Designed miniproteins, single chains, continued (5). Designs and how they scored, part 88

Each design is a single chain, and the fold is of that chain. pLDDT is the mean over its residues in the fold that is shown.

## One batch from the design tools (miniprotein)

Design m19242
Fold by ESMFold2-Fast:
Parts: C-alpha cells; sequence; structure tokens
Structure m19242 (fold): chain A 74 residues (1-74)
C-alpha cells in the first residue's frame, strides 16, 4: 500500500512537470493520496480527464486513477 502510494505521487509529480498549467489540480490529488483518500483522488482525476482535450494527458490521468482505485479496492 505504501509503495503504491509513493508510485502514484511520483507519477503525479512527473505529470506536473509536463503540464504546469494543471499544477494546482494535481497538487490537490497528491494531497488526497497522502491522506489516503483514494476514492476522492480517483474522482478528481476522472473529472480532470473528462474536461481535458489532450489525449496524452487523458491517458496518463486514467492510468493514475486505476492505480489509486486498486489502492482502495485492496
Amino acid sequence: VEELKKEIIARLNELKKKYPQYQDELDRVIELVKEGKFKEAVELLREMAKKSTDPELQVELARIAKLAEEAYKK
């Protein structure tokens, strides 16, 4: 669980470097993950993907959402 949490945070930090315009939203997701609020993190990631018109960003957000979803599904 802790290793998965670290992986999710690392991927979100890399995404912040590539898409600095989404830094505030991505920081909010990182804080939710740090607090163990994985369901809320998944919801926010999916909302970001839905609002984005960038297919590469949508794919990365979906991958990170799947990792967070696995964290709370056990």
Scores: mean pLDDT 80

Design m19243
Fold by ESMFold2-Fast:
Structure m19243 (fold): chain A 66 residues (1-66)
Amino acid sequence: AMDEEIARLAREMAEAVKNGDFERAKELSQRLEDLANVPDGLRALAEKYRQEGKTELAELVEEAGR
């Protein structure tokens, strides 16, 4: 499911950043943006999830986009 895939990619990106693997983080960020396929990228997706009450998923997507 899309929500599960987005959450997985966002968590993996956060782990990559934590481990200093910035090349992996860039790759995961690009995949997450491609999967989202929305105007304004991850910011717009996070806002949509927040409006749907998916607060934890919205926060993960916002963190991935920073």
Scores: mean pLDDT 70

Design m19244
Fold by ESMFold2-Fast:
Structure m19244 (fold): chain A 86 residues (1-86)
Amino acid sequence: TPERLEEIFERAEELREYLREHEEEIVEEISKETGVSKEVARDSLVMAELMFVLGLADRGASPEEALEEIKKLAIEIAKKYKERKE
């Protein structure tokens, strides 16, 4: 339904806003854990957000739950990047 789609988009925007408030801390954590540059860590976070945010919004995840799941995915993306370059 159109109403359901609007709800998902509104929740997704709330999750994105929460992630932006914590972006620098998450980027530093990813960089520290994986050894990639902060630029690669930020790109990994953006990719994880694009892959997971709509699905997390659809299932009604809290901002805190979404942050943890997206952070975990971003770390895995960064690790794979490092493996391919090393």
Scores: mean pLDDT 84

Design m19245
Fold by ESMFold2-Fast:
Structure m19245 (fold): chain A 61 residues (1-61)
Amino acid sequence: SSETAQTAYDMGQKLLKAGLYDEAAAAYRHALSLDPDNEEARRNLGEALRKAGRTDEAARY
């Protein structure tokens, strides 16, 4: 695939800004699957999950 962790992360940021919280969480999770050491993607995944009302999942990040 031509998609990079950076591309997935940038998509997550755009989706989060648009209020698409579940889609943002999926994009950040994809970014973490490509780069597991990306602390910023991990923290933003937690934020997206909290905004989606998925607080139990967010506590893992």
Scores: mean pLDDT 85

Design m19246
Fold by ESMFold2-Fast:
Order: structure tokens, then C-alpha cells, then sequence
Structure m19246 (fold): chain A 89 residues (1-89)
């Protein structure tokens, strides 16, 4: 259902935020690489769900904008965390 997709999307974004915090604490290049792979997988899944929600006629244009903003925030947090971690290692 649309509600199940929205719930899964939200859960994935929360997991990405937690991974971004773990990325900041990465002490080795190997640990960082593993965390990046996990975050990239979750971002791909979230993006797929977002594209499915965009095609659903029950999802309003206003709600889609909010979902896109939430996705962008999670993607941005990950990108910033990754950049900081890579410079420290």
C-alpha cells in the first residue's frame, strides 16, 4: 500500500541518518568503506520508493515535495559525513 511505502521510506531515511553518525566515528578506511556501501544501498532503495510514490495518483504534489525534501536532507547528511570522514582518514 501507499502508507506501507511511506513508512518504509521514513524508516530507511532514519537508518541513513544513523549511518551518517557512524560514518563520522569511523576509525579505519575499511570500516568507512563498509558503512558507505550500506548507506549507498539504503539510498538506492529510498530513491526507488520515492519514484514509485511519484507515480501514485493518491500522493499529492505537496506531499511529494515534502518527501523529496526529506530524501534530500538524508542524502545531504550522508554526503557531508562521508566527506568529513574521508578527510580525517
Amino acid sequence: SVEEKKERFKQILEEIEELARKILKAETEEELKELEAEADKLLAEAKKILEELKKDPSVSEEELKELELEFGIAEGLYAIARSIARKAL
Scores: mean pLDDT 89

Design m19247
Fold by ESMFold2-Fast:
Structure m19247 (fold): chain A 64 residues (1-64)
Amino acid sequence: MDIEKVKKALEEEAKKMGFFDEKIKQQAINLAKTLLDDGVPLEEAIKRAVDFYKFGLELKKIYR
């Protein structure tokens, strides 16, 4: 399932970063769903969601 590939990619990125946030992960999943609904290819939707999640985690880790 497409969304399961998104979830797996987000989990692998959080594991690499050593920091996890369920709320930011859910926001990244919702972003990917919106992109897929807009006809964005799965690979691009995954990259966009991972980039969003990675940026959000780094920002939260540094400033919170």
Scores: mean pLDDT 78

Design m19248
Fold by ESMFold2-Fast:
Structure m19248 (fold): chain A 62 residues (1-62)
Amino acid sequence: MSLEELVEEILAETDLSKAIQLLQHLKETFSDQETKSALEEILQRSTNPAVIAAAEAVLNSL
């Protein structure tokens, strides 16, 4: 899965637990810089407060 495919999957995910798992997979699979850029895109594009909070938590853990 490419970085772009994973970002789109996270943005399309309706199950919060699955979205959190995908966010952790993003952090573990890509470099800190790539993960940070992807998380910033998710924060800009997401309208789901729970996904935004989870993405901010992952970003702060980098």
Scores: mean pLDDT 82

Design m19249
Fold by ESMFold2-Fast:
Formats: sequence, C-alpha cells, structure tokens
Structure m19249 (fold): chain A 80 residues (1-80)
Amino acid sequence: MDYEKLIEEEKEKIKELLGTPEVGEAYYNLGLAYEKQGKLEEAAEAYFLSALSFLGQPDPKYQELSKKSFAKAVELRKKL
C-alpha cells in the first residue's frame, strides 16, 4: 500500500475540513498512516491534533475518538 499517497490525501482533506469535527477523523487516519510507516513522532503529533480537534464536542462518539487518539499519542511518545 502506498502510505505516502494516503498521507498526502489526508493532508488535503484536513485543509478542506478545518473547523469541522471531521478534521479530527482525518488527523486520526493520518496518525494511523504514519504509524504504519514507523514514523512514530509524526504519528503521535497527528493523534494529538485529532484529540484536540474534538475539544468542546459534546457528542460521546467524538469524545470516545478524542480519548482513543490521545491514548495512542501518549503510548507512542513513551516509545520515543
């Protein structure tokens, strides 16, 4: 799978989705792609940005994804 292409596609989505809850999902997918490539610092940053994108969202779905993203970021940083 071409993870470089996937990363660029998610970055383009992020530019278009800025200010919406969906940008957090795009950051989460970006984090997954970086993690698959072994780029753990970039993955941790993307996961943190995903978690931050859901701040202030009262929907439990977004709160669950925010917590999951934050946990992944913390776990990866412990390995660095």
Scores: mean pLDDT 78

Design m19250
Fold by ESMFold2-Fast:
Structure m19250 (fold): chain A 85 residues (1-85)
Amino acid sequence: ATAEAEAAAAGLDVRREAPRYLSADSPEARALADELLALMERHEAGLRRISLGPRTFHLELLVSPAAGAALGEAIARIVAYLERS
């Protein structure tokens, strides 16, 4: 799939202390995922690596400092959603 090739291009590591999973099962989760993807496209951010285990999420993004700030905010919202879910 194209997603795996894009994932191989990330350069920023985002690691979870406890296993969490972002699911598109809810409208809120879909909106958060769509916002992250739109920001990545807008800022031309690349995915360098993503590792998805049964209960593990690791994401590496290649971003500029300005793009990193915007993406960091979106990721923080996803993290907050996962922590309250």
Scores: mean pLDDT 54

Design m19251
Fold by ESMFold2-Fast:
Structure m19251 (fold): chain A 92 residues (1-92)
Amino acid sequence: SLEEEFIEELERRAGELLERHNVPEDVRERFLKELRKYVEEALKIEDPRKALQYLASQLVDLGDELNLPRALTDELLVVAAELWARLEERKA
């Protein structure tokens, strides 16, 4: 449930960022689907630092592929790191 809460919160905040930057609906849908896949893959990585590094790398690549504003990608990386830190704290 902690991991499910993390995924849902990250998807919610990512969706809000995409909407604020006026990203088209089809691009938003594709981004959120890929985000979910990368998060689920990252959560399978036992080393939390490697998991966050993997997720960050995938989000940067996805943002570049979809021609998203760098400001959006940078904000999303901060959000992902904050939520990841909270998840690790709640597991401790």
Scores: mean pLDDT 86

Design m19252
Fold by ESMFold2-Fast:
Structure m19252 (fold): chain A 75 residues (1-75)
Amino acid sequence: MREEVMEEADLAAKALGHITNAVIAEKNGDYESAAKHYEEAAKTYREGYERLGSPEWKQVAEEFEKKAAEYRKKA
């Protein structure tokens, strides 16, 4: 349980870093970099789903994958 909580927190922190970078790129009008960072966030949530088995991680991954695809079309 303690190790599971730590792993979940580490994955969440990693994803948050990617999301922060995506938002910065988005504010700068760099849609290609924003898409790339959202793709990295989605990948981190996919890894969380594979390791932890929680459907919530998969749902969040799918949301960021969708957002990344939208920015890819604008780039």
Scores: mean pLDDT 80

Design m19253
Fold by ESMFold2-Fast:
Structure m19253 (fold): chain A 76 residues (1-76)
Amino acid sequence: DKVEKLKKEAEEFEKKMEEESRRNEEAAREAAEGLAKRLTPETGEAIGRSFASASRTGNEIVAESKKKKLEKEAEE
């Protein structure tokens, strides 16, 4: 039955979207780790401090972006 096939395709699509989201996160993490590994110990310390600061700022930017999107959706 075509209906059963469509349900299976919908489930596979949801899994694919979840995998893509996870892949993007892992790719970003691997890129950051790869960059840190290529740096000298001295540069690594400076990058470590900058990365810790940027990570917090990045999380704040993401939270702020999410808040703005919700506000815009509420206005629309």
Scores: mean pLDDT 60

Design m19254
Fold by ESMFold2-Fast:
Structure m19254 (fold): chain A 63 residues (1-63)
Amino acid sequence: SDLERAGELLIEGKRAEEAGRYEEALRHYTRALELLERVLGPDHPATVSVREQLERVREKLGE
């Protein structure tokens, strides 16, 4: 399901982030956010949490 896929992408993103691979983390979190927005909507707490995580990773990349 889209929710299971989003969960897997969040785990992969977190592993990439812990390894300092911020570009990889950005890619995984972006895909997870798209799925969560589609299934749960933009205002769901899970969607908001991933958006905040994505913004933090963008800051690490100087974006």
Scores: mean pLDDT 86

Design m19255
Fold by ESMFold2-Fast:
Structure m19255 (fold): chain A 60 residues (1-60)
Amino acid sequence: MTPEELRAEAGRRVAELRAEMQKLYADAKASTPEQGKKLLNEAMKLGQEALDILEAVEAA
């Protein structure tokens, strides 16, 4: 895979994670406090994954 293809794939994955995070935030806002905490924790995990991908791409 070329460096350009790697950056494109990483960008696509980050965009997917970002969209999923937005969906989880919206769901958490509409949910019970108990369920909302679970959804926010999932969103935070996706955010960390996105940061890890961006860091790896910058290092490459």
Scores: mean pLDDT 80

Design m19256
Fold by ESMFold2-Fast:
Structure m19256 (fold): chain A 65 residues (1-65)
Amino acid sequence: SNEELVEEAKEKIEEILSDEATRERLFGIVDYLYELHKDNKEVLERNLSELLEQAERLAQRQAAG
């Protein structure tokens, strides 16, 4: 289930961000969060949700430029 959360987060990042370099950086953060919180699904889910919100805001700022 935690692995499914990671895969879902990465898929959402790909939908939000078109820039490959930024995608790879965020994928690295997702993998880091998974390793850090692999024994705590609730904390992992919350941190991934916050990361996705940051990705959305970043995409909006890039689209506005």
Scores: mean pLDDT 81

Design m19257
Fold by ESMFold2-Fast:
Structure m19257 (fold): chain A 62 residues (1-62)
Amino acid sequence: PEALLRGMQAYEAGDYEAAVKYFEEALKENPDLPVAHQLLADAYERLGDTEKAEEYRKKAEA
């Protein structure tokens, strides 16, 4: 999916806010996508949002 690829590119560039937006878009297109939950957890952790990071990490494991 295009959104997942763009999110990964933003993450590698250090633009974690853009990465979050693209990963959220990927989940809207495919809500049963564990990799997107894992990537959202990583991006939120990089942004310092520990609570959001833990929330998505738990969803990725479920």
Scores: mean pLDDT 80

Design m19258
Fold by ESMFold2-Fast:
Structure m19258 (fold): chain A 79 residues (1-79)
Amino acid sequence: MSKEELDREVAIAMARMIIAVSALEMSKLEDPEEIRRLAEETVERVRRYAEKQGLSEEEIRELEEEARRVGEEVLKKVE
C-alpha cells in the first residue's frame, strides 16, 4: 500500500468515526431541533474533512449520504 492509499483509507475511517461520535452525541439530546442542528453540522463537517483530505467526489458524496442517514435514524428514535 502506498502512502497516498493509506492516507485515503485513514481519512475515510476518520470521517466514519466523526459520524459515529456525532451519532452518540445526538442520542444524548432530547430536543429534536438540537438533534437536527447537530446532524446538519455533522454532514458539513464530514464534507469539509473529506475535501481537506483530498478524497474523491464520489467518496465525499458517499460519506455525506452516510452522515445524513445516521442523523435521520437518530432523529426517528427520539420522535
Scores: mean pLDDT 82

Design m19259
Fold by ESMFold2-Fast:
Structure m19259 (fold): chain A 59 residues (1-59)
Amino acid sequence: SMEEEIEKKVEEIAKEKKLSEEQKNYLMGLGKSLASLGYSLEEIKEALEAMAEELLKEQ
């Protein structure tokens, strides 16, 4: 399902970028919200990557 693909992508990003549990939960919520708004899986994956980068910004 789309939810399973979103959960898999969030877990992959969290592991790769060493996100906190709070950051991971935020991305999970974002992905599910975008899915409910009708965004494609590819658009959701791109948004999750971009948001993860913002969460880790050194500025």
Scores: mean pLDDT 83

Design m19260
Fold by ESMFold2-Fast:
Structure m19260 (fold): chain A 89 residues (1-89)
Amino acid sequence: SEEEEKKKKIEELKKELEELEEQIEELKKEIEELKKKLEKLKKEYEENPTEELRKEIKEVERKITTKESALGLLKAAIDFIKEQIKKLE
């Protein structure tokens, strides 16, 4: 029945939400670790400003920006799935 199909779709969407929430938590942890690394590198750069440290800082900043962008996309995906669940309920 159409009601059984809707229930299955809601269950599938809820599973997708759980998977996306897990991915968000993993990305948040990765971002926090990179931010800690960045803080340490910036302190090292203040004590001994080298071209190598400058390049490492830039690379870590780039990785943070990329992961923050991915986090934004995952949040948008969660919002979209939540709207789909609302329409089916």
Scores: mean pLDDT 89

Design m19261
Fold by ESMFold2-Fast:
Structure m19261 (fold): chain A 71 residues (1-71)
Amino acid sequence: SKRARELIEEGKRLLEEGRKLLEEATTLEEILRGIGLILRGIGLILEGLLLAEKEGDEEAKEEARKALGEK
């Protein structure tokens, strides 16, 4: 569904932003922010994955798996 896809897309965005920030981090504040974004991103991707599973949305499930690092 659109909702499952939006949750996964938002989670992917936060996860990517958090990982990039964490790799570039030079301060404790940046490290903590990066970790927070990663955790929130994972949470949204999992919410979207669970919704997609309930709906039988194979495309959204695949997006979620790729976002979590599965190839």
Scores: mean pLDDT 83

Design m19262
Fold by ESMFold2-Fast:
Formats: sequence, C-alpha cells, structure tokens
Structure m19262 (fold): chain A 63 residues (1-63)
Amino acid sequence: MKISVEELNKLTDEEFLRFLEEAGVDITAVLARVAPGADFRKQAAEALKEQGVEIEGDISKLK
C-alpha cells in the first residue's frame, strides 16, 4: 500500500484514524508513545511504515 504525505494531509482527524485502523495500526499504542508536545501524525506515520505502508514525501510536512 502507498500513500503520499499530501494525501494524508487532506484527511480529517477522523478519516486519518480510520486509515490507521484499516492499515492495521494499533492507535492506542501510538497514543501511549506520543510525548506531550509531540506531533501525533508523525508518530502514526512511523507506525504505518512498521505495518508495511509506503509513505511518499517528507514526513516533516505532515500536519
């Protein structure tokens, strides 16, 4: 599965969470490791890569 950072940035928070669930990401585990002030979408993008999802583009531009 491939998705771009631009496509991820077009998703609402609810749509992004659904995409994570469909990709097999443990959302609770991602939430547990997000430090105060950390970017949740960046941590979730690393979890997507761990599930074998290829992310195209610059993860630092994820909103």
Scores: mean pLDDT 74

Design m19263
Fold by ESMFold2-Fast:
Structure m19263 (fold): chain A 73 residues (1-73)
Amino acid sequence: ELPVMSPEEIREEMLKRLLEEIEKNAEEIAKELGIKPEDVKELILEALEMALRGEPPEVIAERANKKLEELLK
């Protein structure tokens, strides 16, 4: 194990924790929206990946809304 963490290693560690949090939150959100937890998790993961790539919040919101509308149709 490395004695000091690089910015990349810190980011990877944070991503692992975020994935666990997403899994937990997806169950709660799915219950509220009446959709499958797997679909909510996929939606959140896509939004997170777009944010990590530096996509603008407006683009992320538009993509998420379109996918959510598809799931609620």
Scores: mean pLDDT 72

Design m19264
Fold by ESMFold2-Fast:
Structure m19264 (fold): chain A 73 residues (1-73)
Amino acid sequence: TAEEALASGLALAEGVRKYGGPETQPYVDKAKEYLEKMGQYLKEGDVQKANEYATKAQEYLDKAVELAKKLKA
């Protein structure tokens, strides 16, 4: 469901933040913002817009993970 997709995405974002620490927070916050928009469009049945925001969320999560890797190297 839309609620399950949003909950799973938000849990993943929190995991990335916990792994990367406070330096990743701005990227994780941006990802959460886009995940919330994804969830909203999924509830409205706008799959195209939901996919656009899911992609944006993924981009910010990827940036957070890359930053975390650099900080732990």
Scores: mean pLDDT 81

Design m19265
Fold by ESMFold2-Fast:
Structure m19265 (fold): chain A 95 residues (1-95)
Amino acid sequence: SDYQQAMDRIDTIFRQQGWPPRSQRAAYRAVQVGYQMNFPYQSMVGMGIYAAQLVTRDGVDVDDAVRRAMDRMMDSIRTGPITPVRQQARRSIQQ
């Protein structure tokens, strides 16, 4: 399943990067949240990596890192891919 593949990918990255257990916990939690939201493999892995980086680099709490990873993914889905003209229009509306 996409979930198992995402978890296996995070385990591989953990071993390669030497992430502390706290960062690995954040990655696992983010992948689980992505799975519950029915996100595809790439999104689940991306959320896991982002959450782990927030914990490792910025000292963010695990639960906060997972929430921020979800918020970032939801924003990416909400904004979607658009043409350059539409991108400029959306920026104007958001300012």
Scores: mean pLDDT 77

Design m19266
Fold by ESMFold2-Fast:
Structure m19266 (fold): chain A 118 residues (1-118)
Amino acid sequence: MIKEFLEKAAKEFEQLRDELTRLAREASGVNPKAAAYLAEAATEVDHAVKLLREAIESTPEQRKKLYEEALKEMDHAIKSVDEAAKYAAQANPELAQRIQEVRDRLKKIKEEFEKAVK
């Protein structure tokens, strides 16, 4: 049960990581700072994925710490995406909107995960 939940959460974060990586490539032709922040966000989401996969093999006590670390990585990713959206908005409002949609999904998945592990 816990393993299936964590594997599902890790896959959802992997999808977000891949989407952020794709947006970073698209943004590189529009605004280099937006691209850099999106790449940073993708790295932070990837760290959260690794922490969740480690939690599968961990004791209940260790899992709590890994969950807190994963939530912190997701919070950093949300902040990086917010900065990316600000820089993208200066050059391409449509790209900024797409970045904000990813930010909203990151926030929703983080909140659902946090609620599930409390």
Scores: mean pLDDT 85

Design m19267
Fold by ESMFold2-Fast:
Structure m19267 (fold): chain A 60 residues (1-60)
Amino acid sequence: SELDKIKETLKKYSLEELKEVLKDLEEKVKEAIENNAPQEDINKLKELLEMTKKIVEEKE
C-alpha cells in the first residue's frame, strides 16, 4: 500500500529528520483543519502523523 511504502521510507530517516517530518505534519494537520479541508484529507494526514510518531518512539 502507499502507506506501507511511506512507512519504509520514514524508517530510513534519522531521528532528527523524523522530528522535522513530525513538525511539518503537525503544521499541515493544523492548516488543513483551519482551512476546512475534506475530512478524508485530514484523516490521511493524521494517519501519517501517528505513523511517524510511532517510528520516532521506536528510535528513542
Scores: mean pLDDT 82

Design m19268
Fold by ESMFold2-Fast:
Order: sequence, then structure tokens, then C-alpha cells
Structure m19268 (fold): chain A 51 residues (1-51)
Amino acid sequence: MTPEEQLREAFREAQRAYDAGDWEGVARHVAKARELFEKHPEAARPIDLEA
């Protein structure tokens, strides 16, 4: 999967965990999204996180 697809999937999984009341799962998926940003900063570049 592309880094953008992985970020979208991580968000979807975090939302499912939140809906299920699985706070540990939410934290895990958020951590995965952060790792994706660290490994592939270009995936977040167009969003202008610095602004």
C-alpha cells in the first residue's frame, strides 16, 4: 500500500476502535499513523502540517 493508503487505513481502524470503546486500540492506531508520518514525511507534505 502507498503511505497515503496506510494513513487512511490507520484512521479507519482508529475510528472502529473508538466506536468499540477500545482505547488501547485507538492509541495503537494513532501510534502507527505517527510512525507513517516519520517514515514518509512526503505523505503529509501536501497537507502543510507546518502552517
Scores: mean pLDDT 71

Design m19269
Fold by ESMFold2-Fast:
Structure m19269 (fold): chain A 60 residues (1-60)
Amino acid sequence: SEELREKAIKAAEGAARKLAEIAGGDVEEAVKQAREAAEKYSDEEQKRLIEAAKSLGIEP
């Protein structure tokens, strides 16, 4: 669903941002790449991503 996709994109962006900040990488580029990847995920992949992000304390 569109709502599921939006939540997955936000979860991916949040995770990428935190990881890039910790690693000292390019945060903006990491967030952009994560967003593009998440937009192509299936509904099951999107649900798994949201669950994984929640486990890491990352909210959509």
Scores: mean pLDDT 78

Design m19270
Fold by ESMFold2-Fast:
Structure m19270 (fold): chain A 61 residues (1-61)
Amino acid sequence: SSGQRSQQIQEHLQRGLEALRAGDREEARRHVAEALKLRGITDPEVIESAVGVLEQLAAER
């Protein structure tokens, strides 16, 4: 069905957020990279920027 890729992206981003809250930035980067790869994005600068956004979200209650 339409949306399976969006679900996989959301799952990876959720796992990345959980990893950041657990203090595992390397695991978070792996999940963000997999999420972005599903969109055809492999640029390390874009991946690092997305990790930064998730770090801000992890700091929110």
Scores: mean pLDDT 82

Design m19271
Fold by ESMFold2-Fast:
Structure m19271 (fold): chain A 80 residues (1-80)
Amino acid sequence: SEIEEAVEAGLKALEELEKLAETVEDEEARKEILELLEEARKYLEEALKAKTDEEAWEHLRKATEKGLEAARKLVEALAK
């Protein structure tokens, strides 16, 4: 299904971001980034459990928002 494909793609993206986050030397920044990635992962899990497509896409949107916030913070941490 489109939802399952989106979740699979999202999980793979989170794995790559987690690997990059582990290279962040600032412990507080690394922790914050990893916490945001964990929140995104939880929304992806909720999308798979959703009973309606509308609910699943809402959870996918939330996962994307958290993932983008994590990616932004990761770029800032690596640029310094």
Scores: mean pLDDT 87

Design m19273
Fold by ESMFold2-Fast:
Structure m19273 (fold): chain A 69 residues (1-69)
Amino acid sequence: GEAAVLAAEHELGELVEEAERLGDEETKRQLEELKKQIIEALRNGDYETANKLGREARELLKKAKERAK
């Protein structure tokens, strides 16, 4: 529903902002693309795809943060 979309936009927006703060433009670009795909999946009721892509987004940021150390 719309509440799930709003929650995802907020959470994924925070991941994009973290990548921007790291100066990792490639990770930011990939997270922005994943955010679009996750929101589309949620709007289509495809919660399995949304959850899979959400895990991918979190792992992508985790690896970017590890590289920035």
Scores: mean pLDDT 84

Design m19274
Fold by ESMFold2-Fast:
Structure m19274 (fold): chain A 69 residues (1-69)
Amino acid sequence: MQEELDRLVREAVRALGAGDYEGAERALRRLEDLIDEVERTKGPEHAQELRDRAERRLVEGIHRLQADV
C-alpha cells in the first residue's frame, strides 16, 4: 500500500518536472482512487493518513523541482 502510494507520487512529480501535465493528472487520479479504496476497505482514519503522506511528499517533490532554478 505505502509502496504503491510512493510510486504514484514519484510519477506525478516526475511528470510535473517534465512539463507533462496530462501524465501528472493521470498519476494524481490513480492516487486519489487508491486513497478512496483504502477509505472503503480500512476506514477514514487510514485514508486520511495516506492522504496526508501523499500531500507532504508531493509538496516536497514540487518544492525540490522549483529549487533547481
Scores: mean pLDDT 79

Design m19275
Fold by ESMFold2-Fast:
Structure m19275 (fold): chain A 89 residues (1-89)
Amino acid sequence: LSKKEEIEAFVALAEIAVAIGMLAGDVTPKARELFAEARKAVDAGDYETAIKKLEELRQVVAAESPDPASAATLVRILDQVIEKIKELV
């Protein structure tokens, strides 16, 4: 896979994790907005902005989730995705 395709695959994994978090009630409207901004940055090829928005999303989920214990899995997935994208850029 190209670096772009690998980044897109990891962003897709984060999107699935955020969707599961929304169904579980672990994702706030602010967290959802931050993911939308990260997705737009990836689509534009602005990986630096995408990483920053995913880092902000991770912080918001960890701090502002109504159930931090159930959100822990989403936080772990976001941390892995952020690290992998950083390795690829």
Scores: mean pLDDT 79

Design m19276
Fold by ESMFold2-Fast:
Structure m19276 (fold): chain A 100 residues (1-100)
Amino acid sequence: SKEELEKLVEEIKKQVEELFEAVENDPSKVEEQIKKLKELLEKLRELVEKASEEDQLKALEEVGKIAQEVKEKALEDPKFEPAAKVLEERMTELNDIFNS
């Protein structure tokens, strides 16, 4: 549903912020934060597959903005590359679903 997608996008935003905090201040938590991000992105894939075309587009736009922000951080500091890779791989998968 639209509300479930909007809530999940906000959870992804929060998870990315927590991952950035871990990368900068607590490296021991990075693996756990990456795992949580992957779990949220998998839920996003399942919801996008069941969503209307309009709701799919909105979710892709919002997550695309997050992926771009993470990519820009990774260009400045390679320690963010694992997060950027996870988001890029999932964005490719989501775009393939939308274009099918």
Scores: mean pLDDT 80

Design m19277
Fold by ESMFold2-Fast:
Structure m19277 (fold): chain A 75 residues (1-75)
Amino acid sequence: EEKKKKVEEIFEKLRDILERLRAGQVTSDEEIREVAREAVKLHEEGVDLADTPEQVEKLNRLFVEVARALQALRA
């Protein structure tokens, strides 16, 4: 189903963001702001599209990891 594909694409995009942050590839304040906005948008879209509590939980856990990585860059 189309929704399942979109949720999976959102998981992949959030994982890519997390890996970029952890690899030190996001270094400017401008890039950090752009990535933060993208992550929030992806999380909101993913939760809206999610059909199961398990999908919502995975999205929330991944978003928390992204948020922690973003916070670490500002510390």
Scores: mean pLDDT 82

Design m19278
Fold by ESMFold2-Fast:
Structure m19278 (fold): chain A 74 residues (1-74)
Amino acid sequence: KADELMRKASDMLDAGASPEEVTEYLVKEGVPEKAAKEAVKKLVEADRAASEGDIERALKYSEEAYKIIKEALS
């Protein structure tokens, strides 16, 4: 499920996993490689925005990542 994959991907990044490791996780769970890379890029941008206090930007990037994963699994 897209929600579960997104939560796990975010948890992995927060735990210090590389973007490459998170991409590999999503690919193993059935997300096409290109979509996985795009989603992870958005999650990294969301984490950066959140650390800068830009909550609106962080939420927008997280929403974009979720949409990418959800569409890829449809």
Scores: mean pLDDT 83

